# Designs tried in a protein design run: designed miniproteins, single chains, continued (4). Part 7

Each design is a single chain, and the fold is of that chain. pLDDT is the mean over its residues in the fold that is shown.

## One batch from the design tools (miniprotein)

Design m12212
Fold by ESMFold2-Fast:
Structure m12212 (fold): chain A 60 residues (1-60)
Amino acid sequence: MSATVTVTVSKKGLSDEEALKLAEEEARKRAKELGMKVAHISSWMKDEETATAVANAVSE
């Protein structure tokens, strides 16, 4: 089985790189809470103030 975890974080004075890292960390945390392993993760700036990360997770 697989699941998709989507996380959005506000930049709030961080760099784009820092905001993307926070979004990825939160997505990985949510996948772990579901008991799943992350197979792939993508992150991008949704707008100038918002970072998004999408993790594709699979059952262990």
Scores: mean pLDDT 80

Design m12213
Fold by ESMFold2-Fast:
Structure m12213 (fold): chain A 96 residues (1-96)
Amino acid sequence: MEQLEKEYRRAEVAAKLGEGAIDDLKAGAPPSLVEGRFGYAAEVYPKYKEEFEKMIELVRKGPEYRDEAIETGEKFVKKVREDAQNLRKKIEELKK
């Protein structure tokens, strides 16, 4: 149980950071802000570290890649959010 609750907290924080980064990209925020959010998410939830790092690389390529970064990021961040939801559901089932 305790390990699942820790994993859920990590997944939830990473999902929120990723969702915020995508919103920032859509709003035309500086790449450094988006990079910071994905970087912190990679440290918090190592399961998706490579995917978060790939997003940072894509963002660093410049504003001409913004639409690609948004599309790729939305698919990836949705998967992180689904992990958090699945972990929460599993925790609730185990508490019964």
Scores: mean pLDDT 83

Design m12214
Fold by ESMFold2-Fast:
Structure m12214 (fold): chain A 93 residues (1-93)
Amino acid sequence: SEEEIRELLRRALEHLEEALRALEEGDELSAGIHVGIALIELGVAKLLITKEEVSEEVERALELLEEAVEAIERGDLERARELLREARELLER
């Protein structure tokens, strides 16, 4: 359903915004949790998406979020913020 996909993308965006706020505050645990939830929401959305163009954008966002998790684990919070911001911009389209 288009409505189900839209809701999943909306929730993923909200969690990305929460992750960015947590990183600004130095809360790596909260940031990691919110990125993890966004990954789950986008993963489900990808399974429901039938349009290849939209699926490719979601796949790219998933790759950015996976890199952001690795950056958080390394303590590279600046890189994590850059990756999350790029994923957010991609999904706001």
Scores: mean pLDDT 86

Design m12215
Fold by ESMFold2-Fast:
Structure m12215 (fold): chain A 55 residues (1-55)
Amino acid sequence: MRALSPAERRAAAAIREDVASGGEPLSGEEIGRRVGVSRATVTRVAREHPALAAP
């Protein structure tokens, strides 16, 4: 994994925390709002790092 930008790192952490919470999955828009990044950034990070969203 290449070094992530601060925004990508926040998105990755939020995706991981959402999965770890065991609740209903949040949309990329909702995750983006929570960590102050765009929906596109969340979607891109999830696509490039599918292991973050996998169990």
Scores: mean pLDDT 71

Design m12216
Fold by ESMFold2-Fast:
Structure m12216 (fold): chain A 75 residues (1-75)
Amino acid sequence: GVKERAEEIRREAEKIYEESKNKEAIRLARQAEGLALLAIDLYKQGTPEHQQAAEELLKVAEELLEQARKLKEEE
């Protein structure tokens, strides 16, 4: 669900903050975490429209995390 995906995004972002020296990787991870937190807030509104928006934000956050991981691997 949305909570589980957001928590996974948060865990992966935390690893990037702790392990990466790349400022761009850290920036992308922070953006991903921010989108995941916004997705939780939207999901709490309980309408189908807010739930759809939350799912779309989580998808974007997961894509940003993938970019951050690739930049971290280049260190």
Scores: mean pLDDT 85

Design m12217
Fold by ESMFold2-Fast:
Structure m12217 (fold): chain A 55 residues (1-55)
Amino acid sequence: MASPEEVVAMAQEIIEMMKSLPDEQRQKVSEQVEEAVNARDLQRLEAIREEIKAA
């Protein structure tokens, strides 16, 4: 199970990356990040990060 610290660190990285996204995509990503953090789903956060890098 991922530690809370790992989840928070990944979420913070994604939030920084989101600053470069259009408002509509930023809102969608923000909702997904909140869900993943609440579920402690590090794999989902990693997937979100990769999606942003690919955009």
Scores: mean pLDDT 78

Design m12218
Fold by ESMFold2-Fast:
Parts: sequence; structure tokens; C-alpha cells
Structure m12218 (fold): chain A 65 residues (1-65)
Amino acid sequence: SKVSTEAALDILLVALEILGGKVVRKTPDEIEVRIPKETPEIQNIQAGIKAAAEKAGKKAIFHLE
């Protein structure tokens, strides 16, 4: 269900913040996140968040610093 997919996305966003990232913006249609460019496995982290966001009906926007 949409609620379950949003909960899965929220868990990934908590993990992102533990890794030093930040949720910049979250709306019903979009999620915007900042990830330090030196983060290990950054491509896999982006892919995971993007997939979870798409399942939740959201567009993912990434800022790498």
C-alpha cells in the first residue's frame, strides 16, 4: 500500500541522516536530499532512495556536495 511504501522510504531517510546526509524537503510529490559526495556506496544509496521514492509516488532530487 502507499502507506507501507512511504514508511519504507522514511526508514531509508533516517539511515541517510545517520550517514551524514540530510532531508532538505519532503512533499507528497517530491523528496529532496543532500548526500556528502565522499559517502561510501553513494551510487547504491541514491539508487535505493530513488527506487523507494518512485514506489511511494515521489520524484527524488539529489544534491551531492
Scores: mean pLDDT 81

Design m12219
Fold by ESMFold2-Fast:
Structure m12219 (fold): chain A 69 residues (1-69)
Amino acid sequence: VPQEVLEKVRELLRKRDFEGVLELQKENPELTVNDVMRLAEEVGVPKEEIDELSERLMKLTVELLKKEA
């Protein structure tokens, strides 16, 4: 994953802009749920919000994979 994408994810997570994180994931399919979860923990997002975001990202990832099958 490009460093610029990871830095943008950190900025969005600091602002709690989870919609922006989902949009970045759509544009950068190589950005994994695990990458986002790690960055969210690093920037101090509360666990409750991280869990909610992970569910949304997992749903998006499954939808993207189904289109390729």
Scores: mean pLDDT 77

Design m12220
Fold by ESMFold2-Fast:
Structure m12220 (fold): chain A 70 residues (1-70)
Amino acid sequence: MDPEMVALFKEKSKTNDPLYAILYAVLSKHYDPEDAEELAKKLANEADGEKATEMLKKILAGESKEEILK
């Protein structure tokens, strides 16, 4: 597959796919696997960068999954 087409696909429709993998790897060290997966999916699919940043701040502060997802 054309690398340019893969890059465009990531930017336009799957921009958060690599971020999901990275976030899951980081979160799985601190949260239960199920919680890490849910948080990684939520954060990776967040279209609003400001909201994603707020969720990340809550994760770094050690907030519960319920608090992060609100």
Scores: mean pLDDT 64

Design m12221
Fold by ESMFold2-Fast:
Structure m12221 (fold): chain A 83 residues (1-83)
Amino acid sequence: SVRDGVLIQLHIISAGALVMVAKSALKKGKKELAKKLLEAAKQTLKDIREMIQRSDMPEEEKKKVEEKLEELEKEVKKLEEEV
């Protein structure tokens, strides 16, 4: 539904914001803070995947959201290697 799509998109934006703040923390040498933010981002991405699984969104729309999730998951993994 439109409602489910909006909520999922807001959670994706939230996960992206956590990743951006983690990058900033790493640049400033705050490794412990970056680690906590990346853990929060990973949890948010897991929650989004569960929301997609439970949603009644069209299959094509689900695939697009899953592609965005995979991109964010790869970025989180890359940043975790720097912590």
Scores: mean pLDDT 84

Design m12222
Fold by ESMFold2-Fast:
Structure m12222 (fold): chain A 78 residues (1-78)
Amino acid sequence: LTQQSVNLGNKASKLAEKNGDYETSKRLRELAEKAQKDPSDKKASLETGSGAAEAFLRNGDFKGYDQSSRLVSQIQQS
């Protein structure tokens, strides 16, 4: 779950950067790095997934939004 959160966070970060949202891109990279450094930190993984979902939604990537939202639910249940 943590690795999926990191992957989605990095993907959302690149999408934000491509669309000129450098603040969101930087924040998502920092969240993903934090989650990757401590895979047991459920809060970091949850924040990364939630941030990715918001960024995907804002940029019209509804598939990324669906994937990120489902992942957030899975992390909350684990």
Scores: mean pLDDT 82

Design m12223
Fold by ESMFold2-Fast:
Structure m12223 (fold): chain A 60 residues (1-60)
Amino acid sequence: GLAKALYPFDKSNASVLSLSKGDIIEVLSYSTENPNAIIAKNLKTGETGTVLKSLLSFLS
């Protein structure tokens, strides 16, 4: 599924996905360490990482 970033987010850790507002995110899986997070790919940057679900609007 796809989601859209609602807020910009700068990563402080290599495992976290950086976001710009309006980026389209491909949902890959749910995080094993945090049920409020997903593993996703930013289609604009090509990066894959963990992102909080609260930062996203799901396009379903």
Scores: mean pLDDT 78

Design m12224
Fold by ESMFold2-Fast:
Structure m12224 (fold): chain A 59 residues (1-59)
Amino acid sequence: DAYEKGVAYGRAVREALRAGDAEAAARYGQLGYEWGMKAREAGRTDLYVSEGSGEVRPA
């Protein structure tokens, strides 16, 4: 499920930031954005997806 992958990468961004790994956070944020946009294309137009942070959430 594209939505679940987007949310999982958003969680990975937060975990990487807590660990001080800015490079991993940037990579996971990009993946979260890509999967969040795929979820929107698949009909989840209710989702907010941030290109900058990779955040995926209901809006």
Scores: mean pLDDT 78

Design m12225
Fold by ESMFold2-Fast:
Structure m12225 (fold): chain A 97 residues (1-97)
Amino acid sequence: SPYLEEIEEILEELLRLIKEGKLTPEKANEAIKRIGELLLKMGLPELTVAKLEFRLMAELTEVFLLLEQGKHEEAIAAMERMKKDFIETARKLEKEL
């Protein structure tokens, strides 16, 4: 799916920003909004998309908390797990359409 490929690219860019110390709440919010738009274009129900956006917000909040604590390697690992689990979830939901 071209939508899943773009979502994966967005999540990879967020991971790059974490590694470079450039991740901001604004960039995280822009990424979540774009991912939501892509999930809607895939044909997922609005409430399902809202739940996935909430999940991304919660998981990115934990990444920010780790970064504020100076736990840079843990923040990277959390983002890598989030990316993998999110893509697997979105891929399964797309197959059920």
Scores: mean pLDDT 89

Design m12226
Fold by ESMFold2-Fast:
Parts: structure tokens; C-alpha cells; sequence
Structure m12226 (fold): chain A 72 residues (1-72)
């Protein structure tokens, strides 16, 4: 699945309140080469709405790490 489609689906899931699924889609987009800026922006939106849910925080952290490794 294209990274752009993964990010679009993540935004849709966030709007629906499906925070874990939104975070999983952002993580998948990061592994498919989504930029650190894109991953960080969507991650901040998810965290701001989901609060400090541990599963969401873990997925967001892993997504940012994956995007950082792609930039290294």
C-alpha cells in the first residue's frame, strides 16, 4: 500500500476515534518511507486526541524511530 494512502487512512481513523488503528497506519507509512515531518505531524495529532495511551505511545515511538532510521 502506498505511503500516501496509509497516511490518508490514518487521518480517517483518527477522525473516527480509532486511535490505535491510526497509530498502526502511521507506523506502516513510516516503514514505507513516509518522511519524518509527515510521521511527526500525524503522531502529534494522534497523541493530542488519544492522551497517553500506552499502546498508542509505543506505536508512535516506533513510527518516529523507523522514519529517523530512513533519514540516517
Amino acid sequence: MDKEKLLEEARKKLDQGNYVEAAELVYRAAKEGASLDEVTKESIKILSQAGNDEKVRKLVSEAIIAALKSDA
Scores: mean pLDDT 81

Design m12227
Fold by ESMFold2-Fast:
Structure m12227 (fold): chain A 68 residues (1-68)
Amino acid sequence: MTVILVYYGVSREEAMKIAKELIEREGADRGVVGEAEDVEKAEENARLAKELTDAKVYLLVDGKVTKI
């Protein structure tokens, strides 16, 4: 199972740490982490990932994590 984390407004280091925690929480074997250009694109990319994949999708904006 894959976890996808789309992020904006935080460092790559912070996003990677959060992604590792989410991978462990979901019992996933793979994670994908992507930075968006802005908040609207982050929300759009997370929604599309949820619609187009069987992954557990999370959005991280300005330090707030939301499951999609």
Scores: mean pLDDT 87

Design m12228
Fold by ESMFold2-Fast:
Structure m12228 (fold): chain A 69 residues (1-69)
Amino acid sequence: SLRERMETEHPIRVLLEELKKRGLDPTDDEAIVEFLVSLGVPEEKAREVVELWNKDPQKAEEKIRELLS
């Protein structure tokens, strides 16, 4: 599943691929938040991931793995 791929692969890369498949803008913070919420991530945590992604993508990847575990 997509969620399993994000746990075992590079989460940001998998996320970007899925956003492209859905025709979503990867620079649209709200689209990314809604997508993460659809995977079972709480909205508060999804917003934290987006903030980290803009500042430090590596930390954002680690946080996504933690939230999906």
Scores: mean pLDDT 73

Design m12229
Fold by ESMFold2-Fast:
Structure m12229 (fold): chain A 92 residues (1-92)
Amino acid sequence: SMEKKNLQDLLASLKLLKKAIERAKKTVEKDPIEREVVELAIATLLAASKSDPLLSRYVPDLEAILDAVRAGDFEKAIALIDKMIAKLEAEL
């Protein structure tokens, strides 16, 4: 179903974002652009989720992840992504 596909696509995006945030955490002192790329990726995913009736329920979770990244709290961002991944996997 299209619903299941949208949830699977969101799950895949979150797994890629987690890896990107882990890389940004290691490089932030040498290359701040990786943080900006991660912020843009989350903002893009947020915009897509706000326009989708099914995914709009996950907007607060995505906003919390973006806030954590903007604050430089990569550990919190990773923990929030892990919770969201677990929630999505339970619904699939």
Scores: mean pLDDT 82

Design m12230
Fold by ESMFold2-Fast:
Structure m12230 (fold): chain A 83 residues (1-83)
Amino acid sequence: SAEARAAAERALELGVAAVRAAAAGRTEEARALIEEARAAIARARALIRESGATGRERLETEETIGLAEIATGVAKVILLRNE
């Protein structure tokens, strides 16, 4: 669905922004962006379940969610190492 795709793309945007903030030492901003990214990931997953989307569209949306999870994970690792 368009909503699930948009939520997944937003999650990735937030995850990438979190990595940038963490790398810049902007700890509070990075933490807020990680939380927003996680909320967007949860929304995207819920929307996939509701839409019953299958095949390529579901796979592409799930791949975008996966990239968002990787980005948020990287941001968390940067923050943990920069304590």
Scores: mean pLDDT 86

Design m12231
Fold by ESMFold2-Fast:
Structure m12231 (fold): chain A 59 residues (1-59)
Amino acid sequence: SLSEIFEKVKEKFPDADEQTLRSIALALDSVERYGADFQTAALGAGVSVELIQEARSKL
């Protein structure tokens, strides 16, 4: 779920602000639930592709 993704992202990026954590979680949720590519998911969430790739690699 989005909440489970958020908690995992928070664990891996403890110094990130809540808005950034929510954006990363939303992008990863879009990839998992809708099959969105990382570029589209990152653009939609307002974060970099590199950040989403890093987050995915740490989960």
Scores: mean pLDDT 81

Design m12232
Fold by ESMFold2-Fast:
Structure m12232 (fold): chain A 62 residues (1-62)
Amino acid sequence: SRSIEHAKKNVKKFLEEFPWSIEQLDRLEARSNLTPEQKEIWQELKEYIKEKEKNSPPRAAL
């Protein structure tokens, strides 16, 4: 659904402002049944966090 694409963009903006961990997301997922739409959002969150962890160069940017 197109609404999922909007949710993914909003999620990325939210993560840019707040620190999140995969462990926290896993705990929340375990506590609640996720709807199909929430599962899409959860996948986006985890992927975004993993990418940030992989792309953490020790160098300063220009």
Scores: mean pLDDT 63

Design m12233
Fold by ESMFold2-Fast:
Order: C-alpha cells, then structure tokens, then sequence
Structure m12233 (fold): chain A 76 residues (1-76)
C-alpha cells in the first residue's frame, strides 16, 4: 500500500520535516553562474545535486579520446 510505503531515503530528503525546509529555501541561483561556464565549455555536462555540494561532471570528446572532469560546487 502506498501509505505504508515509507522509504527512509525519501522521508529524509523529500519529507520528514527536518530536511524539507532546507530544500524549499534553496534556489539554484548560486549554481547558475558556474553551470553556464560548464555548459559552454564541454561536449557533455552532467550535474549531481547533493545535500551540501553540487557535483558537476563535464565530458569532452577529442578525436578517439574521451575525457571526463568532475568539479564540486559549494551549495549554501
């Protein structure tokens, strides 16, 4: 039953009262400037948002070679 499906990971990140207010107060405006630099400097940009940091990965392909770089952006 859906009402009994209590996933600890979902409750801690989505609802739980404690973590919910942190997500609601956060607006990704602070990642805006850094994301713009990556989206124009790489063939592929993938973003992973964590609780305290944002992990941005950029993959570039040159000829037969592929290089991936990962950067951690501080999130307040």
Amino acid sequence: NLDTAKNTSDNSSKTGGISGKNGSSDTESKENSKKSAFENGADLVHVYIGADTITVGATVTVGDATATSVYRLPKK
Scores: mean pLDDT 49

Design m12234
Fold by ESMFold2-Fast:
Structure m12234 (fold): chain A 73 residues (1-73)
Amino acid sequence: MKLAEAVRKYREALRSKAPQEEIDKLIAEVNKLRKEYLDELEKRYQSAKTPEEIKKIGEEAYRRDLELRRARR
């Protein structure tokens, strides 16, 4: 997941006390990837026609959220 990788880079930059300019660029990348992820998720929900399809999308989103939570550590 690109968003999880971007969050890890942002956290590492904070830990290493990187220049504010670098931190700002990483924040912009995280925000861009988060928007892309949410837009993709919304489109998948809009294309779902059955409760089973909606459940599958929710399960995939939950797994991606777990990966994102791990990246924040």
Scores: mean pLDDT 77

Design m12235
Fold by ESMFold2-Fast:
Structure m12235 (fold): chain A 100 residues (1-100)
Amino acid sequence: VEEVLREMLERGREVAEELQRELGLSERVRETMIRTLEQVARELLERGVEDPEEARERMESAIEAIRHAARSFAEKRETVLKEAEETVKLILETVKKLAE
């Protein structure tokens, strides 16, 4: 089980680095992803999971959940930035009219 968890944590680090590069995520977000996977691995060990296949499946599910969450976060970030830009534009137009 420990060997499987180690292998899966290495894979998870690679996925976190890939997502950071592809989605332009901060170092803090990458660290949070890795820390979350480490917490999942620790929880599996504390629960006394003895089946290497169960451990692998749970870690794979955690990696997929992180991938999905990272992509959802990136999409929401783009939406928020676009809304912020439109708001600033509206404020600037209002200020320009008041300055005339």
Scores: mean pLDDT 78

Design m12236
Fold by ESMFold2-Fast:
Structure m12236 (fold): chain A 95 residues (1-95)
Amino acid sequence: MKEQYDKVLKLIDEAIELVREAAEKNPEVAQRAMDELTKAKERIQKNRDDEEAFKKAAGEAVNTLYRAAGELYSVDPEAAERLRKIAEEIQKIIE
């Protein structure tokens, strides 16, 4: 469990950093994605000690990442594809 938690948080931090870099070119779209990912990270951290709640929060973060990727695709398709891959990695960790 701790290893899964640490890996998921690292992937969420990578996603937040990707969106932060995209924000320099497209602030409005990236700001929405940043806010949603920050809330997803907070939900994961809140549920650290509950495996089922952690997996549910991580699953919700996967949905948030796919939404963020969709929003960014029109302005930064490379960042969007990287977010999609991060979502896939988190999904595999929590399966």
Scores: mean pLDDT 82

Design m12237
Fold by ESMFold2-Fast:
Structure m12237 (fold): chain A 78 residues (1-78)
Amino acid sequence: SPAQQAVLRVVREYLERLDKAKTPEEVEEILIDFYKRLKAIPGLTDEQIDNLIRAAVTDAEERFGLDPERLLEKIKEV
């Protein structure tokens, strides 16, 4: 589906940006952008967006030692 194709592209671009991130602030900016881009995809449900952002936050926690709960709060405030 077009939505599935858009998700795959957005996820790939997110991972490429995350690999280049050097600071917690850069990681937060990347995650906020990722969330905004997911919300812009027509046909994606709120549950699908939540699952994707939670997976991304978990990956960022594993790579950078960031608090996943605090990151989720910050991302959703935008």
Scores: mean pLDDT 83

Design m12238
Fold by ESMFold2-Fast:
Structure m12238 (fold): chain A 61 residues (1-61)
Amino acid sequence: SAIEESTRKLLDSLRASIPDPQRLLAVVEALRRWLEAHETDEAILATALAVLDEYAAEIRA
C-alpha cells in the first residue's frame, strides 16, 4: 500500500541519517507515539504501526 511504502521510505531515510541504533529506536518510538496520538484513521494507523514494529525488531536484532 502507499502508506506502507511511504512509511518504509521514511524509516530507510532515518536509518541512513541516524547511524546510532539506540537513537534510531528512540526516534521510531517517538513516531509511534505521535501516530497513536494524532492518526484517527484506524487502517492507516494499523498499517503504519505494523511497519514501525517490524523496523524496530530489525534494529534490535
Scores: mean pLDDT 81

Design m12239
Fold by ESMFold2-Fast:
Structure m12239 (fold): chain A 63 residues (1-63)
Amino acid sequence: AKEAGDAARKAAEENKDKPDEELSEAVYKAVAPIAQKLSEDEANEASIEAVNAIEEALAEKNA
């Protein structure tokens, strides 16, 4: 879960200058291999971390 959150935020930062769709895709791709190795509950937590990272990056971009 924590590793997924770190990966999600890193991907969002590296793709902050990209269109919203590309930023979202990059974050999900960074989290997917981590989530795949987790239990279903932990994979759900990793998905929440990905969504939060995307929302934070998009909020900063649209400010």
Scores: mean pLDDT 75

Design m12240
Fold by ESMFold2-Fast:
Parts: C-alpha cells; structure tokens; sequence
Structure m12240 (fold): chain A 74 residues (1-74)
C-alpha cells in the first residue's frame, strides 16, 4: 500500500520537524536570540497544524501549549 507508506513517512517527517522546531526555539531563547526563537516558534505552529490535519490532535494540543509557554518568554 503506497498510500499507507506515504502517510507514515509524512507523519514521521512532521514529528521530526515539530521536535526540531521546538528544540530550536528552546535553545534560541536560552541564548537570548529572540529573532531565531520567533522563527522556530512560527515553524512549530505550522507543524502543530499539520499534526492536527493528520489526526494527531493530542500531540498538536501539547505543542500548542508549548508554543504559548515559548511566546511568554519572548
């Protein structure tokens, strides 16, 4: 099933991108780089929305909560 393989690959890529964006935002904020942190937060918002589209609403809501925490540190 090529569709199933595609879905799994896309989900994995979105998960990786969300994780990297979150880690990038945390690291940038720790270093005082608010501009880089804003870029990672924007990317994380995009990946969170993609997770919701893929049906992973629980993980998307978890990242949305993390986004709010990160934005408070800006």
Amino acid sequence: MEEEIWRDAEAALVLIRAHLAYQGAVKALKNGDKETAKKYIEELKKQSERLRELGDTDLAEWYDAKIKELEKKL
Scores: mean pLDDT 81

Design m12241
Fold by ESMFold2-Fast:
Structure m12241 (fold): chain A 68 residues (1-68)
Amino acid sequence: SEEERLLENLRRLEEVFEAYRAANRLDGMQQIADALRAKAEEARRRGLEEVAERLEKKYEQITADIAA
């Protein structure tokens, strides 16, 4: 399903983000944040409210981590 695909995308993006964070690659971390935002907007347009909320919360968490 589209919902399952987006949740799998989220899981992979989380893994890549942690790798960039461990390597202190701010550029890579920002790219993952941008990708999460794009996926959240896609989920919203499709009416997938629960997955959109999860993507949005993760985006908020990682942008806070980047800003810290």
Scores: mean pLDDT 85

Design m12242
Fold by ESMFold2-Fast:
Structure m12242 (fold): chain A 67 residues (1-67)
Amino acid sequence: KEIEELEERLRILEEILKELEALRDELSATDPSSPASQQRLQLVERQIQAVREEIERVRKKIEELLA
């Protein structure tokens, strides 16, 4: 059942990524010129990068188990 657990984790991470990308787009559209908005945008971009790295790790683990 390890593959099923990793697939579930991957699905959750992909959903988190989608929500973060939507938040990034919203922040970019509403007020990109304010320092506060720029700081929030940078934080969200870093979170997006971290989630993408975790997705890649989980995908590699699934591939190893299926090989």
Scores: mean pLDDT 81

Design m12243
Fold by ESMFold2-Fast:
Structure m12243 (fold): chain A 56 residues (1-56)
Amino acid sequence: SDALAEQAAQYREEMALLGRKATENLKKSESAGQELLDQAVEAGQRAQALVKELKA
């Protein structure tokens, strides 16, 4: 489904953005960096699950 592919792309973009922000914030605040990292992991897991559905 094109809708699933689009949703997976959105989650991948969110993961990349949050991961980058986490890396930047870890240098200034560990707590803020950890929060962003947790959000990046969640987005990545959602993207991976959708990609598996598309390839199945």
Scores: mean pLDDT 76

Design m12244
Fold by ESMFold2-Fast:
Structure m12244 (fold): chain A 90 residues (1-90)
Amino acid sequence: MKERALELLDRYAALLREGIEAAAAGDFDRAAALFREAEEIFREFLELLSQLPPEEQAEVRAYWRELMASLEPAARAAEAALEELGARLA
């Protein structure tokens, strides 16, 4: 079960990264579709996480924080792209 939770987190992070990159490229339809798929994976992850022993939950949560931190540069790039697009349309 712990391995499955980690696999779901890896898939979730990959979908978020791809969605952020799509948004940064201006492909908002693709970004929206990827974020919806990520939400579904994350829901499955939370259900699985709730079934793990406390020690395994702590380990999985630590990995989750590490994965989210790794996405910060991509998220900032997407935010900058959205701000620039807004300025050009204004």
Scores: mean pLDDT 79

Design m12245
Fold by ESMFold2-Fast:
Structure m12245 (fold): chain A 85 residues (1-85)
Amino acid sequence: GQQDLDLQLKIIENLVEHAERLLKLGDGEGALAAANDALDYISLLRSWAQKYLSPEQQEELNKRLEELEKRVKEIIKKAKELLKK
């Protein structure tokens, strides 16, 4: 239901923000782990949406998920640079 959707989005947003904080602290491994967790939750939420949401609701959700994925990709890029010697 809507409560499950809101909870899943909050989990993803919290993981992205956590990864961004770890990145600022120089924890590339922690940032990468949190970013990958966020991608896994995004994938699961998309699969859920395909079963339970209308096409219009899926489109609105996908716009939100695309912005989160953009942030995650930037975190992964920067985390990988921190992990280079």
Scores: mean pLDDT 85

Design m12246
Fold by ESMFold2-Fast:
Structure m12246 (fold): chain A 86 residues (1-86)
Amino acid sequence: DPEERARYVIRQLDRIVAFVDELFKNKDKLPYEEVKKALEEAKQSIERARELVDPNSPLRDEVLKRIDEAEEHLKKVQEEIDKYFS
């Protein structure tokens, strides 16, 4: 079901964003290399979510919007973390 797949992708994106936020909150407790690796894995997960978008889903535009928002959020958090460890 394309709609169920779209909802699944949105739930995974929400989990990734929450993980990234937790990573930023705990940046003082982790080595920079571990934080950097975790952010790269989050980025790869968002890229995989884009691959899972079904062009026939009535939620296609909503899923793509949520992916774009997650990518922008990750970029902003990565920039802030890089500044913290500089």
Scores: mean pLDDT 84

Design m12247
Fold by ESMFold2-Fast:
Structure m12247 (fold): chain A 103 residues (1-103)
Amino acid sequence: SKKLEEAKRYFLRGWLALQFGAYKQAIEDFEKALKIFEEIGDERGVALAYYFLGIAYYNMGKYEEALKWFEKAREIFRKINGDPYLIEQAEKLIKEAKEKLKE
C-alpha cells in the first residue's frame, strides 16, 4: 500500500529525529505516521507511534503527556499481538513516568 509506505517513511524520519534529540520534529513525524496508520487500520503501527510519541515527550521531561501515550500503546499491544517485550517496556516507562510525577 502507498499509504503504508508513506506512514513507514514518516515513522522512520521520526525515529531518526529521536536519535538526534530533535524531539519536536520527532513528534510531528510520529503524529503524521499515526494519522495514516489510523486511516488504514494498522493497529500495530498505531501502537508503535503512541509508544515513540511517549518516548519523545518523556525525553522532553513532559511526563504527564508521556504517560498518556505509553498507556494507549500498552492497551493496543495487549489487544493485538501479546508482544511481551513491547508490553514490558511500556509498563516500565509508565512506572518511571508515574514516579517522575510523584508529589
Scores: mean pLDDT 89

Design m12248
Fold by ESMFold2-Fast:
Structure m12248 (fold): chain A 73 residues (1-73)
Amino acid sequence: MIDKEKFDKLVDVAVEELHEAVSIVATRNELKRAIAAGDEDAAARYQAEHDREVKRLNELTKEGEKLEKEIKA
């Protein structure tokens, strides 16, 4: 029997992962533009934002894996 509350939370985590992945792509594109323009200050800001977003995605992935294991148990 699937735990509906855990399944709903897994879906919410998956949606957040997709949102974060889209944000990472957007930030990466901005970083590339800043580097091409020689804007070192903008490049540094976008690099920091990219690092934050990658960390958040990793946290969401781990939360999703934990929920998936709990549903399958």
Scores: mean pLDDT 83

